# Designs tried in a protein design run: designed miniproteins, single chains, continued (6). Part 3

Each design is a single chain, and the fold is of that chain. pLDDT is the mean over its residues in the fold that is shown.

## One batch from the design tools (miniprotein)

Design m20075
Fold by ESMFold2-Fast:
Structure m20075 (fold): chain A 90 residues (1-90)
Amino acid sequence: EAEKLIKEAIKLIKEARKAAEAGDTEKAAELAVKALELLSEAGKLVTDEKEAKELYEKFKEEAEEAEKDLEAIKEAGALPALEKALAEAK
């Protein structure tokens, strides 16, 4: 289910931020890539606009927090590690 995938992705993004703040940029990048993979799969499962709006409303606050978490990960210097991890993902 798309909702479950989104929930798991948000959880991974929060863990990625904690890893980045601890200086583990490689771990942060790996967790962020996994979260993006889950969000991509969730997007494939959402087939109508009504469901998309319901999910957005339900996760609006968590999505805004996840965007801030991703920005913090980038500011911590994890962007090069993230780009490398994305290129290596299959």
Scores: mean pLDDT 75

Design m20076
Fold by ESMFold2-Fast:
Structure m20076 (fold): chain A 72 residues (1-72)
Amino acid sequence: SKVEKAKELLDKAIEALKEGDYEKALKLVEEALSLTGNEELREMVVDKLRDLIEKKNYDKALELIEKAKKEI
């Protein structure tokens, strides 16, 4: 299903974030949430994730991706 693929992409985003590949993490989260059809959730999560990465709040960034995975 699209939801199962989105969750797989979010898991890959978490691994990218842990590896310090923040650009890849952002791209994977955008791709994952675009599959859900919930544009408002996608925009909110991506914008917040970008802000957290810019501020080097990586623990909060990781928590945000985990929460997004539970919401889909």
Scores: mean pLDDT 86

Design m20078
Fold by ESMFold2-Fast:
Structure m20078 (fold): chain A 64 residues (1-64)
Amino acid sequence: GGLPSDDFIKAVLYLIQGTIADKYGDYEEAAKYYELASQYFENAGETVAADLARKKAEEARKKA
């Protein structure tokens, strides 16, 4: 098998950053990182992960 795509790696890193921001109550920052994660998951062809990240961004915006 091939190595994970650069887009997939970026998506995971942004998802981690969003999760950290969410845990510390930085909901605007969390939403921004979750949205970036969603975009990079979509670019990587990970449509289910992209949808999940988008939903997390929406949830974070509702808390902000």
Scores: mean pLDDT 85

Design m20079
Fold by ESMFold2-Fast:
Structure m20079 (fold): chain A 56 residues (1-56)
Amino acid sequence: SDELKQLQLELLDAFDRRDLESALEYARRIRELLRREGKYTPADDSLLRILEEDLS
């Protein structure tokens, strides 16, 4: 989806800028969107969980 693509680009941009607060927010939004669209994979779960733990 266009929303997912935009959020993924914003997450990568936030990582590039070392904006960890924004990165955490985008990661959470991506998780919810992927779950809603039925595209949430074990790899996505692992990556987002690690990111959320490290940034919390």
Scores: mean pLDDT 75

Design m20080
Fold by ESMFold2-Fast:
Structure m20080 (fold): chain A 106 residues (1-106)
Amino acid sequence: MEKEAELAKLPEVQKARELYRKGVEYYRQGKYEEAIEYFEKAIEAAEGKSDLLKALALYNLGLAYYELGKYEKAVEYLTKALELFEKAGAPERLIEEVRKKLEEAK
């Protein structure tokens, strides 16, 4: 968590957060295809800089595919998100939420 807090000031991490926020906004509007584009861009920008932000973007990417009925892709991205959340030491409640969604998508 401390390393991520320091990296949060990097331009790439700030860009990843902005892209992630735009993805969440499109997701809330039911614009799942646009949300996917922004979450994919957020994942690319967070790569090697923030495992937690990458995991959050992968989780929401999986949820967007689930809403579109693309369950195979939803399972793929939810699985990747779960692995990164566990690696990043995310709270067990969040890990449990991802596991529940992964089982729903299977």
Scores: mean pLDDT 83

Design m20082
Fold by ESMFold2-Fast:
Structure m20082 (fold): chain A 64 residues (1-64)
Amino acid sequence: LEARRAAADAQNAAIGAELLALVEEARREGRTLPARTYHVRVVTADGREMSGDLVVEAGSLAPA
């Protein structure tokens, strides 16, 4: 259980960091964010593993 929770947390943290880096980079360059789907996993206290999709919509921050 602990190993599965740690793996899910690490994956979610990596996705969050990647998303923040993309947003920051796009903002600096004034370009549109790409649309992406990320798969996140959650391990509950009773050991149930759940997955969900996080969809990031494309958005324009500024003209290139």
Scores: mean pLDDT 63

Design m20083
Fold by ESMFold2-Fast:
Structure m20083 (fold): chain A 69 residues (1-69)
Amino acid sequence: GTRDRVLRIALLMATDEELEKAAKEAGVSVEQIRKILEALRKGMTLEEAAKEAGVSLEQIDKILEVLLK
């Protein structure tokens, strides 16, 4: 979908500092964000990526909010 493509591009273009900020504001680790990116690279949906990373969809929405700011 559009949201999974937007998140994948945002994560690929994000600096380490931007990823750390997104992790802090979403209440997740940077390693969990990297797991989301790897799942999306494999063609998984946002729901599947969230499950693989141990992250809620609410936390994914927060990551998107921070990175698209």
Scores: mean pLDDT 81

Design m20084
Fold by ESMFold2-Fast:
Structure m20084 (fold): chain A 65 residues (1-65)
Amino acid sequence: MLKQTQLMMQIMALAVEAGGEVEIRLEGDHITVRIRGVSPEEARRLEAEMRERAAELGLKLTVEL
C-alpha cells in the first residue's frame, strides 16, 4: 500500500512537470500508467524514469501512451 502510494505520487509529479496528464490504475502490486499530452520523446524519457522508480520499490509497472 505505502509503496504504491509513493510511486503514484512520483509518477503524477513527473507528468505534471512535463506538462502532461496521467491516468493511473492500481491492481494489487501492479500499476498501469497512461501518459498523454507530451511529445513521443518526452514520453519515452518519462517511461524510463518511472520504470527505474518502480524497480527500486519492487512494484510491477506497465506504461501506455
Scores: mean pLDDT 79

Design m20085
Fold by ESMFold2-Fast:
Structure m20085 (fold): chain A 89 residues (1-89)
Amino acid sequence: SMREEALEKARKLAEEESKPTIEEIRKIGEEQGLPKEKVEKIIEELLKRTKELAEEAAEIVVEKGSREELERLGVEFEEALRESLEEVK
């Protein structure tokens, strides 16, 4: 279905967009001497949050939702990346 295809593409895009931030999280985690388990949990929670936001955005696009809703999700996506970087510091 169009919705299922949009959701799968959204998840992949969220993973791709998150890669630079994930790489930075791993780098900071190693430099700070954080346990691998904590670093992996931060990454897992970031990926879950960004995928959920991307899926919500895809559903809004499929349903012809408002620009304001899409802009809000974009801000939340950026905040998720920022908060995860701050958590690893």
Scores: mean pLDDT 82

Design m20086
Fold by ESMFold2-Fast:
Structure m20086 (fold): chain A 71 residues (1-71)
Amino acid sequence: SAAAEAAGKKAVAIAEASAKAMAENLEAAGLKATYSVEWLGGGVAKATVESEKGTFVGIADADGGVQGLRL
């Protein structure tokens, strides 16, 4: 549905913004970092940041919530 598509776009945008900010902070500290975002369906997206410090994974929802694993 259009509502589910809109929620998915919000979740992906939130996940991307969070992952990008983390990757940019790691690169500013002199570390090599990359990020990716995966839509999991509905209003949920997974953000992954891969760096020399390890891999960080977060789950974003369309309401602006982000939760993730800390290394």
Scores: mean pLDDT 79

Design m20087
Fold by ESMFold2-Fast:
Structure m20087 (fold): chain A 71 residues (1-71)
Amino acid sequence: DKLKEAEEYKEEGERAFEEGKLEEAERHYRKAYELLLELSKTDPSAEPLKKEAFEKEVEVAVKILKEIILG
């Protein structure tokens, strides 16, 4: 079940983000996005979940970039 796998990756990403493990969080959110992207091709109801995963990945990636450039 791709939806269940995507949800598990989102939860792992959230935990990693809360622990300050930004690179790990980005990897988990990216996997969730990839699963939801495939699911959204056949199930339009997955589109909002795909957008949420993408937004989380971008948020983490921007934070990583800021730490590299400004930290």
Scores: mean pLDDT 80

Design m20088
Fold by ESMFold2-Fast:
Structure m20088 (fold): chain A 70 residues (1-70)
Amino acid sequence: EELYKEADEVISQLKEAVEAGDPEKVRELIKKMEEIAKQIESTDPERAERLKRGVELAKKAAEAIEKYPR
């Protein structure tokens, strides 16, 4: 339950970091999201898989911001 709340918070912060064009912050939040995904994988593998997909998209966003800074 607490891990799900933390996941939602990290997702919200990740969206803000992407909108702000801060690739360093995005990468920090990706690490937190990966840690949460590992912790919930045994309990809710479907949600963990969704978090992993979010991580993949966030990595691409960070690369785009670094390549084309705004």
Scores: mean pLDDT 78

Design m20089
Fold by ESMFold2-Fast:
Parts: sequence; structure tokens; C-alpha cells
Structure m20089 (fold): chain A 70 residues (1-70)
Amino acid sequence: MALLERVRALAASLPLSPEERAAVEAAIALAEELATLADDEEALAAFAEANRAAVEAAEEAFRLLLERAA
């Protein structure tokens, strides 16, 4: 929770396009969903595999956020 709140705050402080901001918000929502499964490694792995395209998109959104922050 606290980590994702900091990521959202970082995104708000950066000059992101509307499309980049939407991608980051979608990535945060996916990360929050994955966090609810953190105590069940099998369920977490199954969810990540079933949603691989969304996970990859979230990784790219976070990479963009870090690149913009540099």
C-alpha cells in the first residue's frame, strides 16, 4: 500500500502525458491486485500468467516512470 501510494505521488509530480499517466494508474491498480495475492505464491503466479500482457504493460509503465524521474 505505502509503496504504491509513493509511486502514485511520483507520477503526479512528473510531466507525464495523459496516456502515460493512464498507463501508470492501470499499472498501480494491477500491482494492488497482485498485492492481495502476496501470501499465496501459487495464486499469485497463476494470476500473473493469466494476465501476462497486463503485467508486461505494467512493467513498461513503471520503467517509463523511472526513466522520467531520472
Scores: mean pLDDT 76

Design m20090
Fold by ESMFold2-Fast:
Structure m20090 (fold): chain A 61 residues (1-61)
Amino acid sequence: MSLDEALRRFGLEQVRALLAQPGVTPEQARAAVDNLLAMMRALGASEETLAAFREEAEALI
């Protein structure tokens, strides 16, 4: 698995775990996605991977 694939998978698992919590709002979930995108970019994720993660995360919200 590439770094990009690992980061995307990790990010999506974090979003799913958050959405499994009772009382989480869509606004809180989007804030978490923004934080994950910043972290993934800092860790060297490609812009293509960041865009794919954003689209996949938005589909979960």
Scores: mean pLDDT 83

Design m20091
Fold by ESMFold2-Fast:
Structure m20091 (fold): chain A 96 residues (1-96)
Amino acid sequence: SIEELLEELLELLDEAARELEAQGKHELALEVRILAGLLRISIGVGKLTNDEKFALEQAIKLGEKAVELLREAGLEELAKKLEELIKKLKEKLEEL
């Protein structure tokens, strides 16, 4: 479901931020946490306005930015997991 995909995205972003912190990459970890925070706000707005399309569009945008940050940081496995999840989110957006 859309809710399960959005929750998985938040979990992957939190995992990425923790891994970046563990590697001493504090600024990149902060950037990922900001993206996760913006996603949480977007999900909340989508829920309040009954606008799943808005939530999906924001999740895709923020997720793609996170993929770029993770690749720059050398977190290739997490970046790949995020890309696969973004692909699934795009498929759900096409169904709306």
Scores: mean pLDDT 86

Design m20092
Fold by ESMFold2-Fast:
Structure m20092 (fold): chain A 92 residues (1-92)
Amino acid sequence: MSEKEERIKELKEAIKVLKEVLEKLKADPSTNPAVIEYYELLLQKAEAELKLLEKKSEEIEEKIKELEEKLKELVKKAKEENPEKYKLLHVE
């Protein structure tokens, strides 16, 4: 877990630096277009790696949300079937 979090942090920092470098290169009309293209490819690669790492986390979060929704539905049905008993046993 810590290794993944550290890699995400490193990628975010790299993306920030690459964006700043690209802005400076694009602002200079004397910059060779091949240099700009090289840094754009590096940025795209870093962003793709970040998305892959984040998507796995988002998929896990989405799965947890699905489980939470199922739990809410079960509680709702229990309350509907035995509202008086549910109120007496729980703080509503």
Scores: mean pLDDT 68

Design m20093
Fold by ESMFold2-Fast:
Structure m20093 (fold): chain A 93 residues (1-93)
Amino acid sequence: SERRKAALQAARDINEVGKETSEELARRKEEEKERYLKEAEEKAKESSEEEAKKILEEAKKKVEQLEKSAEMMRESAERSREAAEKNRELYEK
């Protein structure tokens, strides 16, 4: 029982760390997206009409990639949270 409790506690700690890391990474991807979009819009303003169109199209693709990355990181955080809850239930009876 004591050995089992120690193992379940260690598993919970690992899952909590994983959740926090994934949430932080998702936030960083959102910040990167906002920064990239702002830089692309500023560059487009200083470019020719044809160059501006290409810059905005490339920025749209990059933004979509970053949004997908952030979503995957949030899903990872949710899975870690679910695993931690299951371990808690096994611990409590």
Scores: mean pLDDT 75

Design m20094
Fold by ESMFold2-Fast:
Structure m20094 (fold): chain A 84 residues (1-84)
Amino acid sequence: EEELFEKAREAAEKAGRPGIADLVQALYDAAREFGNKKLEELARKAMEALANGDVDTASDLISEALREMTPEEQEAVARRFAER
């Protein structure tokens, strides 16, 4: 997990989008907190896309995840992202 996150962070920095990896990690952590397996899978796929240098696919997956979230889940993501 740490290796995948580090690779995703490096790829995001190289693409000029360094915050996107932190956002995906916040989504993954929030999904696990709420037991939302669909959101967890979307966050994992976004992290894999970033690790492969596919920022556009990662952005699409993040947008899908955000549309599936409740207000409580969205607040948890915002809180986790702000703490990083």
Scores: mean pLDDT 78

Design m20095
Fold by ESMFold2-Fast:
Structure m20095 (fold): chain A 86 residues (1-86)
Amino acid sequence: MTLVLTLHGLTPAQRQRALAEAEELRRRGYDVRVEEEGDTLTITIGNLSVELAIGEVLRAIGLGLDGAEVNITFEGDEIRIEIRLP
């Protein structure tokens, strides 16, 4: 399945960590695409297992509990997670 993760309001340190995690996934053989637009970072991961996708959904829910705005959308074989940090 495909995961599209959109992050808004990242600090420079958070952006650096997100980019490092995306690069690590790419090194591990995942189809990872990164788009940077202003303060928004969009990471697309193709060929993700259902188990890993569920893990990312639970992580996003955790960020929502910590005060972030989180929107999760399911569309066929694609999960979209949009997070706006406080």
Scores: mean pLDDT 79

Design m20096
Fold by ESMFold2-Fast:
Structure m20096 (fold): chain A 68 residues (1-68)
Amino acid sequence: MEIDRDIARALALIQLTVKAIEEAGGDSEKAFELARKAKILEERFVPGEYLEIKTSLGTIKIELPEGW
């Protein structure tokens, strides 16, 4: 279902934002700039297993719950 992929993407973007905040050392302006400038280099969705997004800030992998 497309909704399951969208939720997984939202979770991946939340994790990307957390990485940007950590890399910015708590500087909110730097964190927003890093998050906004982060480029998705590759996206791999494997239904029922995981969503993996490779970005300029690193790789984020979301393991999907059973049935997603």
Scores: mean pLDDT 73

Design m20097
Fold by ESMFold2-Fast:
Structure m20097 (fold): chain A 72 residues (1-72)
Amino acid sequence: SIAAGQFKGKTDLTELDLGDNNLTSLPEGVFEGLTNLESLDLSNNKLTSLPSEINNLKNLKSLNLSNNPLTS
């Protein structure tokens, strides 16, 4: 499982691949400080929701949410 603060201090990170990891949830704060993140792959997990801070990823160009049971 992914912990809050798992990526703390990785401010230079531009790509994060978390695909195909059987993730059922992501904790609040998991993406805090990833201001240079351009690509986030969350595909092929079991996510029903996303943490609100994903909206703060201002440089994000690619977000892959395919094959998750996300609710509207």
Scores: mean pLDDT 81

Design m20098
Fold by ESMFold2-Fast:
Structure m20098 (fold): chain A 68 residues (1-68)
Amino acid sequence: MLNAEDYLALGEAYHKQGKYEESIYWYDKALELDPNNARAYELLGQSYKAMGKDKKAEEYFAKAEKLK
């Protein structure tokens, strides 16, 4: 069975290809399995920042910091 780390790795692969919406989809799947995964929120922030959605990125980075 796929675990949260498998979904994060898949999302990172899409992000590296510039497929940010697909990366977000897989990070959301990781959070369905592990809702308090700080790394998933950090990676969501990076993808939103790459899309120019700076405010949304800041919200996810702040969420990641609260979980550390």
Scores: mean pLDDT 85

Design m20099
Fold by ESMFold2-Fast:
Structure m20099 (fold): chain A 55 residues (1-55)
Amino acid sequence: MSKEEAIEKLIEALKLQSEGNYDEAQKLAEEVAKQYDDDTFDELLGEAVERFNEE
């Protein structure tokens, strides 16, 4: 998974969470977390949150 794909998945997870689809949001977030270390995951999540708020 590329970093851009990870950010896109995290944005989708944030959208699902905002819709109340917590189980699906958690599943997508876990898929990204399995591919990256904690520091990189936090960076990608930060980017996803920023992009989500711009949409």
Scores: mean pLDDT 81

Design m20100
Fold by ESMFold2-Fast:
Structure m20100 (fold): chain A 55 residues (1-55)
Amino acid sequence: MEERAYELAKRAAERNKGVLSDEEILETAVFAARIAGSDEQTARELAEKAVKEAK
């Protein structure tokens, strides 16, 4: 469950690298993690980690 949310967040961040601002990339990654079934807080934590690792 969390692994899938992290993977989707990371893919969203990598796909939008150089196209969107850092803030927009983070929000896109949060949205991807939420689609994977994470709650809002967990989705944001996973998205922040994914964005940091995608850089």
Scores: mean pLDDT 75

Design m20101
Fold by ESMFold2-Fast:
Structure m20101 (fold): chain A 84 residues (1-84)
Amino acid sequence: AAAAEMARIYREAAEKVKDVDPEGAKILRDLAENPPTTPVQVVAAAMLLVGLAEELYMKGHKETADFLIEAARRLLRVADAADA
């Protein structure tokens, strides 16, 4: 369940960035196909989403950046629920 939810989050993030950052979209698609689920890996993935969001925000893609920040929050929430 947690892995499937994380995969969905990565797929949604990849779809949102595909037209503005094709390289980032590819990385997110690869994560969706093989979602990391350990706490350390989930934190690393959330940090990747936040870093990508900051870069996109600086380039004027505010809506996409906001989506990625929310995606990072969702990943951390899913991981927290799975550990409970």
Scores: mean pLDDT 82

Design m20102
Fold by ESMFold2-Fast:
Structure m20102 (fold): chain A 94 residues (1-94)
Amino acid sequence: EEEKKKKEELADEIQKMVEKLVEFLDENPEYAKRFAEANESGDLKKIAELIFELEKEGKYEEALNLGKLLLQRLGIDPSKLTDEEIKEYIESLI
């Protein structure tokens, strides 16, 4: 029961992060294009560079959410990391 609840909560958090990212990309077609190109290339460095640029532009929530999604793709649970640790990890990929 507890294990099922944790999986459902994690899935709901992932879904909310994906929805926020989709909304952001729909409102920002320049970032949508760059994200698509980075994702198609399989180059994690390009995704990390995009996250870092978002943060430099003051888009901290969008940068953090994209960083969390990237960590999950790498098999890392972002809920175990602070926002600063997530940022440092993403910066290490550049």
Scores: mean pLDDT 74

Design m20103
Fold by ESMFold2-Fast:
Structure m20103 (fold): chain A 76 residues (1-76)
Amino acid sequence: MEEAKKLLEEARKHLKNGDYEKAIELFQKAIDLSEDLELKYEAYVLIVTAYMKLGDLEKAREAMRKAVKLYKELKS
């Protein structure tokens, strides 16, 4: 979906600029709007990076578990 891809790109810009909380919000919206497993995987990996930058290791681990699950689906 075009909207999910736009949200992903907007989230990447916020991540690059250090707006980690806004980046996470936009990545989560992209995930919710899309059934594209590759897009969801990419978004969760970037959410891990954002939570690590915020020092929230528990939420980073949760996002990593979701990314790993999606990666296994992509490999199947």
Scores: mean pLDDT 86

Design m20104
Fold by ESMFold2-Fast:
Structure m20104 (fold): chain A 79 residues (1-79)
Amino acid sequence: EEELEKDVDRLIAAFERMGLGKKGIEVAIKAIENDLTLEEIQKLMGLPKEEAQALYDFLKMLVKRYGKEKVIEALKKKL
């Protein structure tokens, strides 16, 4: 649980640095819930391909490590 919170906090900090803020969190939740493609995430967030790929890979790693439901719950707590 502490590791998930730390990983989520790193993701939130990245969204703040990218100027996405809460919008980044909302799109990340949708991406996990609906198994969005890299192209859909890139379009929704307005990110360059490289940044969208890094985010996509990070979200996949979180889901693999902690499970879809736990990651979504942790993200919703940051809204």
Scores: mean pLDDT 83

Design m20105
Fold by ESMFold2-Fast:
Structure m20105 (fold): chain A 75 residues (1-75)
Amino acid sequence: KREELEEKLKKLGEEMRKAIEEGDEEKFKELLAEYGKVLKELGESEEHVKAIKEGLEERAKSAIDARKAEEEKKA
């Protein structure tokens, strides 16, 4: 049970990294929502889930913005 949820988190994390690399903000948000649901099922507090989601969203935004800035320099 718990091991299955932890494996889901790992796979969602890997899929979120791919979405960031592809610049797919929509896919990332969908995966982040599922990630938050799995964390709640694992018994994480709402405050802890919110903090984790905010951290992941900030990191994704920074990575996507950095990629856009690099494309802007090449254009």
Scores: mean pLDDT 77

Design m20106
Fold by ESMFold2-Fast:
Structure m20106 (fold): chain A 61 residues (1-61)
Amino acid sequence: MEVVEEAKKVAKEAIEKNLSPEEIEKKVAEVIKGKKLSSDEADEIFEYIVKLLEEKEKKEK
């Protein structure tokens, strides 16, 4: 739970700073790679990142 929250927070902050999708993914990968995750937790993080990136892309369009 803590790692999921941390990854989501990092992803959101990176997106708010207008970092590239690649940089956002790298920041999140650093967080999750250093910690053990269940399949459910990993899926939740990916879904959250995808939604935030989709919203950012929509805004740039």
Scores: mean pLDDT 74

Design m20107
Fold by ESMFold2-Fast:
Structure m20107 (fold): chain A 93 residues (1-93)
Amino acid sequence: APGQAAVHTVVRLKPGTSDEEREELAKALQEAAKAVPGVTRVSAGVDSRDPRTIHVLVLADSLEAAQKAADAIRETALSHPAVERVETRVIPL
């Protein structure tokens, strides 16, 4: 069986994004990742030094599940009007 994989997605927000929009987006990103079969852990949070940056961290039981989670997170982020850009890394473990 393929080994576990991790996903790190960095979501950059537009200037002037409200705390409410940021919280709503973080929840939407977590739920998008959790909906993918094979995802075992998800956390999302605002960067401790930059309120315009959200980190999404995923652990998946396979590389395929990690790639699907990365795609789901990216699609969800890019559909949100507060998002400026998205960068994602899929890391085989």
Scores: mean pLDDT 86

Design m20108
Fold by ESMFold2-Fast:
Structure m20108 (fold): chain A 67 residues (1-67)
Amino acid sequence: DLIDALLAPLVAAGELSEAQAAALRGLILSQRVTDPARIRAVIEAFLAALKAGKDLEAAFVEAAKEI
């Protein structure tokens, strides 16, 4: 599916752990986000927060802003 197609390369590259990818997938699915551009924005916001040194909770807050 689209979510797995976007997350699997990030896990393979070591940018996300499997647990982080599963949690992001859960967030996207629980909020019923189906728009491909919004799914990408959620994932990109999460990655940007982690790269900025934010913890997981803060990264999920940033991702949720894109929903």
Scores: mean pLDDT 82

Design m20109
Fold by ESMFold2-Fast:
Structure m20109 (fold): chain A 58 residues (1-58)
Amino acid sequence: SMEEEIEQLKKDFENYKKEVEKRIAELQAAGDTEKAEELRNFMKEVEKKYKEQIEKLK
């Protein structure tokens, strides 16, 4: 059902976000501030598309 698809997408996105946040922290710890910022900006675009996808399923 659409409800099951929405719940799965939410779980997948939450897990993906946690892994990306871990990677950002690793890059910051390594002093790679530029790559950390690029990954943060990429994640903002991913979140925007995720929200658009959820809205299409409603």
Scores: mean pLDDT 84

Design m20110
Fold by ESMFold2-Fast:
Structure m20110 (fold): chain A 62 residues (1-62)
Amino acid sequence: LPSKEEIKKALEELGFSKEQATKAAELLVENNLQITSEELAEKTGLSKEQASKAVQAARELM
């Protein structure tokens, strides 16, 4: 599994703010990347499109 720091860095490179990248990376790691884009969006306040990009970026690090 990718680390929280690796996911955070990947999200920041995609244009996410440090705050957004931190929250998304934490939830993705806590859920072993098994969280849905919809659940991630609801818990972080991201749009469904942003949440989908975050999930895909984290999985690409595997």
Scores: mean pLDDT 81

Design m20111
Fold by ESMFold2-Fast:
Structure m20111 (fold): chain A 70 residues (1-70)
Amino acid sequence: DELKKKAEELEKRAKEAEEQSKRFEEESKEYLKKGDGLKASTYLMASLSYRVESEVSQRLAEKLRAEYEK
């Protein structure tokens, strides 16, 4: 079913975005420990952007699953 395939693609993208968010969050913490606040802020902003992508993709996938599981 087309809706099922789209939901699965969005779930995969959400997981990949969450992994990228976690990686950038760790990089931000590493730079903060080194005293590089500018780089720490840059990586933190990137982490937050990927977290938003993950949450939006996950919510859209859940809505698509609700449509075809009924």
Scores: mean pLDDT 84

